# Designed miniproteins, single chains, part 2

Each design is a single chain, and the fold is of that chain. pLDDT is the mean over its residues in the fold that is shown.

## One batch from the design tools (miniprotein)

Design m37
Fold by ESMFold2-Fast:
Structure m37 (fold): chain A 70 residues (1-70)
Amino acid sequence: SEQLKADLERFYEWVLEEIRRALEEGKPLSLATLMLLSDKVVRLVREGAPFEEIERALREDYEEWKKLFS
């Protein structure tokens, strides 16, 4: 369970880095990355929300996923 939570945290960090890099480079997110995101996070990215808001929403999703493994 703790290993799964650690793996989810690493996965969260990787996804967040992909989003940050794409936004900094002015590139669209890859389809693979988009398929990993909730509708809420996809909407924020499509609306051009600030990175901090996108990061917060993604963090909320991952915290909820971690609760499923508690």
Scores: mean pLDDT 78

Design m38
Fold by ESMFold2-Fast:
Structure m38 (fold): chain A 91 residues (1-91)
Amino acid sequence: GMELAREGGELAAKGGTLAAKEAPKEYLPVGIAGALAGIGGVFDAEKGFPPEVAGRTAESGGDLARRAGEKAGNEEAIRLGEEGRRLGREG
């Protein structure tokens, strides 16, 4: 639970950061939001919040990173976002 949520958050943060770097200006906030939510998932997991809370935060971050990655046309950001979302859901 907790380790999956943490890993999901890390992947969401990486994906959101890549998407923000390459996204059109109008989607930059979505990539940034994905990165911040991913970081929040890692923080929640590290601080011992329930895995369900950390997992939902990571899932949200991954979904935002995936969406921003689609707008950026960045396959790596999409992949990281999808994986972060999946691990967050399982965590």
Scores: mean pLDDT 77

Design m39
Fold by ESMFold2-Fast:
Structure m39 (fold): chain A 77 residues (1-77)
Amino acid sequence: AKEALEKGRKAFEEGKVDEALSYFDDAIVADPDNADAYIELGELYKKLGQTGAAKLVYRKALEIDPNNEKAKKLLEE
């Protein structure tokens, strides 16, 4: 759900990593085809220095939505 994504972003901005992960997981569970939820999760992993995990979830976002320009750009680095 969009609300879970917005709450996850806010928690991430506030440094509340566990809350951000929980909200992004809720968004993915509510809509497993939500590419944006995987992108947000990837940005969180990137912020934590977990670049490999970030790339995995960006690839998952692109698998769900092959036309997602944000996921394409994040993988072109």
Scores: mean pLDDT 78

Design m40
Fold by ESMFold2-Fast:
Formats: structure tokens, sequence, C-alpha cells
Structure m40 (fold): chain A 84 residues (1-84)
């Protein structure tokens, strides 16, 4: 089991990795990292931040040319917006 503090620490490390990926133009990696951030906020019950992370993942997958993953992330964002 992960504590809230462990999940929050992991989210911060993933956000750093995502920012580095974006700076490098690696939008596929940025999309994957924001997808993981969304899953972690979901585990924390922070549905607003989960939805926001999934929207960012969708945008980066779109920039990477992955329209399938972009749509998947948009659908996840809409689902968690309803729960927020």
Amino acid sequence: EFTKEQLEKLIKELEKGADAAVAAGDYRTAGNLFYKIGELYEKLGDYEKSAEAYKRAADYFRQAGDTEKSKEMENKAKEFEKKA
C-alpha cells in the first residue's frame, strides 16, 4: 500500500520527468507521464487534478501523432470531470 505522502512524492517526480520530456520535444513520453500522473491523482481521490492530468496527456499524445491515445485520455478526463 502507498501512503498519500508517497503518492504525492511520486507525482512530483513524474511532473519533473514530464516537463523535461516536453522541453526535449518528446511529446509521447510527456503523454505517458501525464497519463500516470492522472492515475495517481485518481488513487488520491483528487478527480479535478486527475481530469486535468488526463487532458494534458491527451494534448501531448495528439502532438505526438497518437490520435487513439489522445481520444482515450479525453474520455478519461470527461469521466473524472463528472466526479469532481
Scores: mean pLDDT 86

Design m41
Fold by ESMFold2-Fast:
Structure m41 (fold): chain A 60 residues (1-60)
Amino acid sequence: SLAEEARRAAEEGRGAEGGRLAREATQSGHDKDVREEGLRAAREGNAAAATTLFESLRGA
């Protein structure tokens, strides 16, 4: 899914691509998937990836 790709990109240090993919998922109505992947990143200790994903939900 776009949300999973966004998390993976952000975790790999491609924060700009991760943010873009997360925004695309959010705009497509997949807010739940983006939130779930953000929580997953946070639980695994990847604060940067979690932040990137949660920022995409801001104002959605």
Scores: mean pLDDT 81

Design m42
Fold by ESMFold2-Fast:
Structure m42 (fold): chain A 80 residues (1-80)
Amino acid sequence: MDDVLTIAESIAELLREAGLEEEAERLLEAVRRGDFERAVEIAREAARKLLKEAETLEEIQRAVALAILAAGLGFEASLL
């Protein structure tokens, strides 16, 4: 569970930095309920939105990092 929680917290921090506070809260609530499928979907949808709206390299890097972490969350959750 430590790896899953660490990844979830990293995703939530990136979401908050992008101004997606509601998505960050919903993702953490999903993880706390054991609903990892929903948590991954929230992260993927947020990454897609951020990438479409990205105007700087930093914004693109944040969206890509979020997508990578979402994949990691899904993988770690599949081991539980």
Scores: mean pLDDT 81

Design m43
Fold by ESMFold2-Fast:
Structure m43 (fold): chain A 89 residues (1-89)
Amino acid sequence: SAEELLKKAEELNKEALKALEEGNYEKAIRLSQEAIKLAEEALPEKPKEALRVMAGALDIRAKAYKKLGNEEEARKDQLELVKLLEQIS
């Protein structure tokens, strides 16, 4: 269900944030990417909740990319984050 997908995506975001805080940037990126994928699957049924989860994941992934010096990937995620926040507003 969309509820189960979003719950798992939110749990992945929490794990990704912990990985980011611990300096495991590659793990933060991987977990954020999985969270985005699951949230995208929930979009048709729960668009606002899915967009919020995706926004959280993009923020974490952008910060992790920046820490690794992947400035282009970080900028891309920051631009997508702004776009998603406009859709939630």
Scores: mean pLDDT 90

Design m44
Fold by ESMFold2-Fast:
Structure m44 (fold): chain A 68 residues (1-68)
Amino acid sequence: GAREKLEALLEELNADPRFEAELVGDDTLVIRSKGSVEELIGLALRIIGDYPDLEVSVEGDTITVRAK
């Protein structure tokens, strides 16, 4: 389900020193860049391509991912 996809992304992104990720509630993943907005945009496009059933939004240095 969407929760398992968010948990997989959480583990992947917290292993990457460029990003910090946190699960908020049961259905939302919040991702921050430690340095680059360009890296956030690239990541957001990858998530949209890999997980079309997830909603992705980008604001400043933050990506929010949640179930549709």
Scores: mean pLDDT 80

Design m45
Fold by ESMFold2-Fast:
Structure m45 (fold): chain A 77 residues (1-77)
Amino acid sequence: SVEDLLEELLEAARNGDHERALRLLEQLRKRLSEIKDPEKAVELLEEAREYAKEHNDAVLTVEIEELIEEIKRKFKL
């Protein structure tokens, strides 16, 4: 599920797994219409972004921030 992808992304970001996190972000982008709770999805992505910042992963940080803004626009948050 999309919720499982969000949890896996959070774990990958927490562990500094750059390649896995980017792969999971790409899967999430393709399945944005399946998000049931967009506010919760944004909260989890904001947590993942903070882990990316802690690992000094600038690419992952930007990609997560762009997805957050896309979700906010799509769901009118």
Scores: mean pLDDT 90

Design m46
Fold by ESMFold2-Fast:
Structure m46 (fold): chain A 80 residues (1-80)
Amino acid sequence: MEEAREKLKSDDPEVRLEAAFELIQSPDREARIEGAKTLAELLKDEDPEVVSRAIGGLIYALGDPDEEVREALIKAVKEL
């Protein structure tokens, strides 16, 4: 999990996307929040494939059972 968090700081959007997808599936709520926020940031990427996959991850995260995860995601998207 810490390794995925380190990958979120990568210059490579593919690496960040992979890490974010791992984090949104984590049993740790804080990790899921970090993954959701990274997916929201990736919506600004120049690569339409990265953006499309980020949208898929955000749809998944919107189904999260924790309201705090969903609220953090909505806030991150609003701040784009």
Scores: mean pLDDT 81

Design m47
Fold by ESMFold2-Fast:
Structure m47 (fold): chain A 89 residues (1-89)
Amino acid sequence: LKARAEELARRAAELARRAAELLAEAIRTGDAETRERAEELAREAERLAREAARLAKEAGEEAFKEVVEFVLRAVAEEAARVAAAEAAA
């Protein structure tokens, strides 16, 4: 199930990136609907990330480490994007 865990982790990272972009836009525009959409995508990204971690854990220690490291890097990159938008607001 390593391949499935990796696929879900990549999908989670993509949704997290999109959520961060929408959140940055909502911060700039003050649009509540865009913020709500960003929150929805962030929740789905979290759900997929947790599922990926669970499947990776079943696949073994190395797979779990790789998936967790991938997700943490993606989250840190998107958090930096949101922080930059807040600083510019």
Scores: mean pLDDT 77

Design m48
Fold by ESMFold2-Fast:
Structure m48 (fold): chain A 73 residues (1-73)
Amino acid sequence: IEEIEEEIERIERELEELDRKIEELKKELEEAKKAGDKKKVEELEKEILELEIERGMLLIKKGVLELILQKLK
């Protein structure tokens, strides 16, 4: 049970790191859009999408672990 709570906390830290990275890339994306750098925009949009997919997967895993924890408590 403790191990599930520790895993949830780990995922929460990973989500915070991903949110920070996504936010930074979104700022770069706005700068690239203002500069008219189409190639940079496409590269940043792809990188942001990949990180958002990773974030979504972590959220699903966290939800499943929280459901298991609720069942055990």
Scores: mean pLDDT 84

Design m49
Fold by ESMFold2-Fast:
Structure m49 (fold): chain A 116 residues (1-116)
Amino acid sequence: SKEELLEELIKVDPSLLIFKDEDLEKMVEYYEKEIKEDPNNSVAWLNLGMAYYILEKYEKAAEYFKKAIELNPNYSLAWTYLGLVLLKLGKYEEAEEYFKKALELDPNNELAKKLL
């Protein structure tokens, strides 16, 4: 379930606690408004991607994480979450490359370390 997926992800990335007990559809609307007002806000694109990931809409999540990376190629978390989406889509080798890229960009990325 979406709740079980979120609980598992929170154990690996506690920053996702922000999505616990939130109306994910309202969070999507909020971040969609943010990107309309500032399409260069890489954090808003990342958060929109995370909301879609928790909703298990993996292809849409991947599109938004790719936009976050396009705006900020050094965004280690965006590479990590794109890798997680690729795991869900069965693209294991590409996912591993993205986790390695995330760790190269930020050696302290504990989420990427746990996924390698």
Scores: mean pLDDT 81

Design m50
Fold by ESMFold2-Fast:
Structure m50 (fold): chain A 70 residues (1-70)
Amino acid sequence: MRQEAVEMLLRIVKALEAGDEKTAVELAKELINRAREAGDQKLLDSIISNLESLAMSFDNKELLALLKKV
């Protein structure tokens, strides 16, 4: 799970760097769902914190809106 989470976060970063905001949001939803299914609250909290930092750095308003629903 942790290694898979890191790999998904890297894919999200690559999508954001490419300006593919929709793909970044879709990957973020998938990562959050996988963390919830794993039942690891600490992992989920870490993922949300990292995604919030990325959303702010890239000014991705849709990703920020998604994270407010978590």
Scores: mean pLDDT 80

Design m51
Fold by ESMFold2-Fast:
Structure m51 (fold): chain A 59 residues (1-59)
Amino acid sequence: GELYRATQVVPKTGEDDLELRPGEIVELLEEVDDERALVRSLVTGETGLVPKSALEPVP
């Protein structure tokens, strides 16, 4: 999938959420809605939901 970088701290607030630190690279799996995406962490291999506003595309 397409690669994105976390631009801010993303806390794990729900069971389906993925915790991210700034600079972590994730793979986009699915855009769930206008605000959230399902991603996979390339660091941990874990999947979860993150706010799209916390992500920037990686060239």
Scores: mean pLDDT 81

Design m52
Fold by ESMFold2-Fast:
Structure m52 (fold): chain A 119 residues (1-119)
Amino acid sequence: MEAMAETALEELLRLEGLTLVGRSAPRLSEAGVLVQRFVVRTPEGELLEGAVAANEAGLAVAVLRRPDGVLTVVVVRDGKLAGVWEVRLGDGALVPLDGRAIDPEEGALLAEALRALDE
């Protein structure tokens, strides 16, 4: 779990050109998911908040909250980049901007990461 969470964060930093500023201690949620909050700096010097969530099945997501309400989501499976997409949080619902369906397992981890961001 920790290695998958670290891989998802590293892939997000690499793909979006971000610098890690700080991160919380990792913790387990009530659902048994590893979660960790982080803060990054953009190339333009803006500070953004994000969170990672990882399960015991080799799946992890890293979520970056953008000021415009768009979330950047990086998915890692078994230590490899599995997908990158943008999701809008509107009226409590997650809506992928490319119109694709969110896998239920990925959606569950995304929900745990978003809960960590709101704490």
Scores: mean pLDDT 78

Design m53
Fold by ESMFold2-Fast:
Structure m53 (fold): chain A 71 residues (1-71)
Amino acid sequence: MKKLEEFLKKVEELEKELQELVEKLGLENSEERKKFLLEKLKEVLEMLKELGIETEGLEKMEETIKKLEKE
């Protein structure tokens, strides 16, 4: 089941990247860098959705991103 192992590894990598981006965004004071981090966060969320990963946590993050984009 190498395909399953590769899939799980990809999901773990994306989830870790998502967490790191959220943490960086919370600490960032530059509007330009915040926009860059938000764009990367949206890219990672979209990749997770494409893999069929839909959780309440991801929905909450998407709502947070939408709120931050309007500020």
Scores: mean pLDDT 71

Design m54
Fold by ESMFold2-Fast:
Structure m54 (fold): chain A 55 residues (1-55)
Amino acid sequence: SELDKKMEEIRKLLLEAVAAYRAGDTEAAQEHIKKAVELMKKYNIKLAVIDPSEL
């Protein structure tokens, strides 16, 4: 569904944020988090879930 595609896009941004944070790039991590939050608001999604195994 289109909702699943939008949730996947948000999840990818959150995973990129975690990867950047672990690499020590806190500015890039915050930029990705900010983009994910903006998409969540735009798509009216209250929470995107990340599987801990993907971290």
Scores: mean pLDDT 76

Design m55
Fold by ESMFold2-Fast:
Structure m55 (fold): chain A 58 residues (1-58)
Amino acid sequence: SPAQRFIEASVRLALILRENGDEELAARYLEEAEEIAKKTGLEAYYEEVRAAAEAAAA
């Protein structure tokens, strides 16, 4: 779905921004992804995508 693609892309972009030292902008993208997840009932998907992406970055 478009919402799932947005969440995945925003989480991945946020982690790239955090890697580059743009923590404030990264937090904004994560917040937007979480808000879309709440509006579309995809909160579990957001948490799963975020956990997987952060684990891959570690």
Scores: mean pLDDT 83

Design m56
Fold by ESMFold2-Fast:
Structure m56 (fold): chain A 64 residues (1-64)
Amino acid sequence: SAYEELRARLEALGLPEEVVLSALQLFKELGYDPAKIDELLAALEATGWDVEAAARRLGVLPEP
């Protein structure tokens, strides 16, 4: 599944478990769309693996 694919990619990057789980929760908000995996990973990397900042960048959360 797209969920398992994203989880495996995040775990392969050596990210902390809390970051992996938060990123997977964000992926749920994106509807588990496999086409969004690369965009999600790019947003996470651009924000230094700050899931909340990545969610704002992706338009899932409002900007402050």
Scores: mean pLDDT 83

Design m57
Fold by ESMFold2-Fast:
Structure m57 (fold): chain A 77 residues (1-77)
Amino acid sequence: SGEELIRQMGIREAEEILKKARELLKSDNPEVQKYAKKAIEYAEKAIESFRQGKVDEALKNLKKADEYLKKAEEIEK
């Protein structure tokens, strides 16, 4: 179903955010570390919400995770 595809794709996207954010935690910049930690927090919440079938909540958390990851990446650049 479409919902199952969204769940599978969302979990994969959240896992990629976790991978990138964990790498950014190695930055010497405290601002990068701060936003990377928030990206990890929201990505983990997104994965948990997807696993529970709470798709709308998962997508909101995924969006926040992506926004925080992008903030960390922009500062590190």
Scores: mean pLDDT 89

Design m58
Fold by ESMFold2-Fast:
Structure m58 (fold): chain A 68 residues (1-68)
Amino acid sequence: MMSPAERRAMELAAQLAGGRSIEDGVALARASSPAQQQGMLAAARAAAESLGVDGERVEALFAEMAGL
């Protein structure tokens, strides 16, 4: 299960990707090119690290939700 801090990191990552929510960010990732998807995953990791959360774990959660 996702912690509140991990959820906040994913919300921030989704906003950086141009989404209004985690759901929007995941939908954008699914519709994106492989290069854009890699950029979104990198943004998710960086967002988590900026919040003191495990970036690798948040990147993995975002990838799993997006089917990457």
Scores: mean pLDDT 78

Design m59
Fold by ESMFold2-Fast:
Structure m59 (fold): chain A 55 residues (1-55)
Amino acid sequence: SHMQKLNEEAEKAMEEVVRAIKAGDEAQYKEASERLTALAKEREELHQRVIEELA
């Protein structure tokens, strides 16, 4: 499912955040955290579409 893929991508982005923290890589941390934010937005948009389709 699309939701499952979004969850998998969020897990990968979280792993990148942890890696960046351990390495002290501010650029990688910013990139990974921005990806997490984008994925959260996609998840909310998908949820809204499902609600509209069921209404």
Scores: mean pLDDT 79

Design m60
Fold by ESMFold2-Fast:
Structure m60 (fold): chain A 82 residues (1-82)
Amino acid sequence: MLRTIKEGIEKAIKLAEEGDVEAAIALLEKILKLAENSKFPHKEEVIELLREAIKALEEGDVERAIELLRKALELVEEAISE
């Protein structure tokens, strides 16, 4: 689960950087559902960051969305480490 969430966030960042905002949002919505149904350290913070990133993309603020996704990625990587 955590590796799938990590890979999904990394892919969403690339899609957003390439201007494929619709694909980035769709992928993040899928990852958000996976995160909501999982148990892991920093879950609440990761979910909040993912929701804020989706909103930023919907509002056209790609730079803010990428920043939020990078923060979520750091927390997911921390959750994977012992």
Scores: mean pLDDT 85

Design m61
Fold by ESMFold2-Fast:
Structure m61 (fold): chain A 64 residues (1-64)
Amino acid sequence: SRASALSALAELAKVDPALAARLAEAYQRGDATEIRRLVAEAVERGLLSPRQGAALEAALLSAL
């Protein structure tokens, strides 16, 4: 799951660096609600697959 999460984050940073930056800021604040919302936004916009989004969300939340 960690490798899948890192791949998803790298993909997101290439297509939407602003969204990737907002995720990093939410993580620094420990804002689980914002992390979930931003990952959901990336999936809804087609920037991440549902599987990639789930892996990224799980990795970020487990690291809080």
Scores: mean pLDDT 82

Design m62
Fold by ESMFold2-Fast:
Structure m62 (fold): chain A 57 residues (1-57)
Amino acid sequence: MKEKQLELLDENIEAARKRGETEIQRYIDEGKLDEAQRASERLQRALENIEKVKEKL
């Protein structure tokens, strides 16, 4: 029962992580630290929300 739900959550985590990490790295490479920090905070918040759902399964 839990395996398919965990798989879906892992897929969401992977997608959010890849998109967020790419944006963060781009901002860092361009010296846009403020934008990188905001993107990092949004990514971390999104991942924490998904992880909390995962922990309850």
Scores: mean pLDDT 78

Design m63
Fold by ESMFold2-Fast:
Structure m63 (fold): chain A 56 residues (1-56)
Amino acid sequence: DEALKKAEELLEQAKKETGAVPKDKIKPEDQYDPLEIEYSDEIREANLKRVELKKK
């Protein structure tokens, strides 16, 4: 749980810091994939850890 919480928080934090896309003004799904904008090493690691913890 601790690792998962940290990974999810890190991922969310980076998404907000990488450049918040206005949900009302910009259509990220149409212009580009906001989820793939630019994942730093921290976000990449957090995401990998989260996937491992949530492995099927």
Scores: mean pLDDT 56

Design m64
Fold by ESMFold2-Fast:
Formats: sequence, structure tokens, C-alpha cells
Structure m64 (fold): chain A 85 residues (1-85)
Amino acid sequence: DELKKEAEEAMVRLNQASGELLRAVINRSPPEEIQALVEQVEAEIERAKAIMAKLTDEKLKRSVEANIAAAQSAIDMARAYLEKA
């Protein structure tokens, strides 16, 4: 179904954006680049939350929620790095 496909695509986008953010932090990219990537991850989290609100499949809901939590952890790590820069 379209909704399940949207949820799977949202999880892929979250994983890609979070991975890019974490790589930027590890590579000590400029603060403005890291901030732009934080904003991208935040946008993907909001998209995933909107999709999750429409889901009735509890297992799929838990998977999306776990991916959102992991993405939020990436943002928290990036923000901690920016505070020290």
C-alpha cells in the first residue's frame, strides 16, 4: 500500500540524512554545513511523524518511531559538537 511505501521511504530518508550528518560531525565539517544537515534531518523527522500518525500497523509504527529516535540522537550529537566549536 502507498502508506506502507511512504513509511519505508521515510525511514530510508531518515537513515540517509542521519548518516550524512554523523559523517559531517566525524569529519569536523564547518559549523554552517553541520547546521544545514541538522535542518535536513529535522525536516525528515517531521515528515516521518506525519506518516506515523496515519499508520495503524503497530510493528511498522514502532519501526518508524525507532528511526525517528535514532535521527534525534544524531541531531543531539551534532548540537553537542557545535556547542564546543
Scores: mean pLDDT 87

Design m65
Fold by ESMFold2-Fast:
Structure m65 (fold): chain A 65 residues (1-65)
Amino acid sequence: GSGEGVVRRALASLGLTASPEAVRILADALRADPSRAAELIARLRELRAAGVTHIGAALARELVA
């Protein structure tokens, strides 16, 4: 399946929404290096705990940097 599907499921499980561009950025990073999945999920959990509800393109770029 598309890496975007994996990203959308992860975001939904955390109660996060994302722009289509943010989903592509996260999916492309995960496709390039699947070993980053645990790191990215941990960072998304931290953002949700801090009160973030939406991941835009700029924030997605910071997450994959």
Scores: mean pLDDT 84

Design m66
Fold by ESMFold2-Fast:
Structure m66 (fold): chain A 78 residues (1-78)
Amino acid sequence: GPSTEELLEAISKAIIDLANKHAGPEAAEKVRQAIEDARAAGLTPAQIVLRMAKVAIDAGVDPDEISEAIQKAIDEAR
């Protein structure tokens, strides 16, 4: 199966794409910045996912759509 880093990249892409679709490119950049800030802070992959999900939700993305996007990214990375 995929590595933790490959899964994190797939999930990150899915959440960034979802933020861009529903809230535009500024929201997508906020998600990217949240990922970079979380990595710089030494957060775990799970904590990075939670941080980027929160930023997308705060930008107006539905939490259910984020959960579905994460699950789809995991399934497609297999």
Scores: mean pLDDT 85

Design m67
Fold by ESMFold2-Fast:
Structure m67 (fold): chain A 93 residues (1-93)
Amino acid sequence: SKAQEVLLEFLEKILEILEKGAKGELSKEQAKKEIEKEAEKTIKKLEELGDLESAEQVKSFLEELLELIDTKSMQEVLDWVKLKLDHLKELVS
């Protein structure tokens, strides 16, 4: 579905940000700012599609992700998001 494509693109962008963080190219604060920006864009796209449930799921994911960035290593956060992306790809294949 279009919503699944939007979610897939969002997770791929989050992975790029987290990979830069894990390499030390971005601070945790810089990574959080870029993640929040991408989440805002994704939420707007989902709301425009009328998929309010997926928009709320992105908001919940964002809150959990930001907490993990504050409490875990960037590598652990990256691994967690990779697992979510792999699961979503299996659902659309």
Scores: mean pLDDT 83

Design m68
Fold by ESMFold2-Fast:
Structure m68 (fold): chain A 95 residues (1-95)
Amino acid sequence: HHMRVRLFVAALPGLKVGEVTEPREIAPNVVEASVAIGKDADGRTLGVRVVVETDDPSLREEAMERARQLAIEAAEKLKGATSFDEAVAGVRELQ
C-alpha cells in the first residue's frame, strides 16, 4: 500500500502567486493540488501540480492531505520562479 507522488510544472492561468488549490480527485485513486509559484517574462502564472496516486481507496483523505502539504512546500521553496526551466529545476530538487 503505497502513495506515488509526482510534481509537474505547468501554466496555471487564473491563480495568484502563492495560491494553493483545494485537493481533488481527478481520477480513481488519483488526487491533485496545484500552487502558483511565480510569473514568467510574459506575465504567465507558473505553477506546480502535485499528483498523489494510491493503490488503496482508504488512503484517499491521506492522499489529499499529502497533496495539499506538498503544494504548500512547493509554494515556500519555489516562490519567485521567473521561467519554466527555473521551476523545473526547483521541482527536480524538491522530489
Scores: mean pLDDT 81

Design m69
Fold by ESMFold2-Fast:
Structure m69 (fold): chain A 79 residues (1-79)
Amino acid sequence: MAEEIAREAAEAFPVLSLEAALELARRLLELGYSPEETLEYLRIAGRFAEGLVELGMSREEAERIGVAFALGVAEAERS
């Protein structure tokens, strides 16, 4: 479930640690998103974080910002 989604996202986006991906996946599932929707938000987090790393940001900072961005979008869509 959440762990499987997190593994798929972390394998696709090495900028995301399995730990960060798992925490985001659990939060999204708690918000009522399906497994497929949850994976898409993790992909948004990964793509955004990769862009930040290309701009010279550290992996850890890019991961934090990318995860926060995806979660913010997901929370706004459910309000």
Scores: mean pLDDT 86

Design m70
Fold by ESMFold2-Fast:
Structure m70 (fold): chain A 70 residues (1-70)
Amino acid sequence: MEKEKKLELEMDLGVLEVAAAVRKVVAEKLKNEEEKEKAEELLEEIRELLEKDPELEEMEKFIEELKKKL
């Protein structure tokens, strides 16, 4: 039980770090209207991904693709 709780906490922290990094990238790209629209669409995709409770590795791949799109 304790080991499972610790692993869940580590995943939650990883998710928060990934979310913070994404927010920073999105904020930098929100400088014009076209990029703002794309950023909002990508934020929706991120929200859907987070609702699926994905593994950290899957989130890292998503962030990498996000950086390429933006």
Scores: mean pLDDT 61

Design m71
Fold by ESMFold2-Fast:
Structure m71 (fold): chain A 68 residues (1-68)
Amino acid sequence: MEKILEEIKKFMEEKGVKDAEKIVEEARKELSEEELEEIYERMKETKNPYELEIELGVKKLKEAVEKV
């Protein structure tokens, strides 16, 4: 789990998400390990930085955090 969260955080930071650390930390509280792994798999399958699928992965994490 922690390794998946670290990879997601690194990816978000590379894309310029300033609140990546807080988003990932809150997502860890809200999302199960399985849900986080699904997001990670989606990010892993994306090769092109222009693909919206990367942004959808980030948006899913933020939506889960906002539900608190």
Scores: mean pLDDT 62

Design m72
Fold by ESMFold2-Fast:
Structure m72 (fold): chain A 77 residues (1-77)
Amino acid sequence: MAEEHYERALALLADPTASDNEIVIHAARAVLEYFDAGDYEKAIEMLKELADAARQAGRTNVAKALENLRKIVEYEA
């Protein structure tokens, strides 16, 4: 379920041992599940929230990847 991948991404952002790749992978999985459900607005809001959280955590590469993914979602919506 998309929400579970989103929750996992948030939990990984709070985990100092988590890799940037793991966070982005879970965010991307959530986006794919929202696309399958037709919930493009939820995908966009989730990506904004995760990008903001990533910036607060100092994970600038994650924030950039999530912002780029959001632009792709906005184009498809």
Scores: mean pLDDT 79

Design m73
Fold by ESMFold2-Fast:
Structure m73 (fold): chain A 67 residues (1-67)
Amino acid sequence: LPRLTPEQLEAIREELLRRGVPEEVVEMIVAMLEKLSKDPRYRPSMEEWEAVMAHAEAVEAAVRAAL
C-alpha cells in the first residue's frame, strides 16, 4: 500500500460515507489504511478485515478515487 496523505484518507472517508458505509465502520477502515501506510509490520485485526471484506467494493472504489 502506498503512503496515504491525510487529504487522501479524508477523501476515502467521505467517499465511504457517501456510499452508505456506517460511520463507525468508516473510522475503522480509515484507521486501518493509515496504519498500513505508515507501518509495514502492522497486522489488521479480524474486525478490521471483516469490515473491509463486507464493504470491499466501496473500499476499492474510494481508494482508487483518492489515488
Scores: mean pLDDT 78

Design m74
Fold by ESMFold2-Fast:
Structure m74 (fold): chain A 56 residues (1-56)
Amino acid sequence: SKEKIRKEVILGMFKIAIDAERLVLPSLSPEQQAATERRIRELERFMREIEEEIRS
């Protein structure tokens, strides 16, 4: 369905975003690294929800 295709595109976009966050991580202060790690975790959780919807 169009909805499944849309969700797969969104998953790809989030994977790129996570990769970008991880690339920047070593250049940040410890405080900013912690904030970025929390953000990555939130993105991964959201991706997991979308993956479950695609499987359904």
Scores: mean pLDDT 84

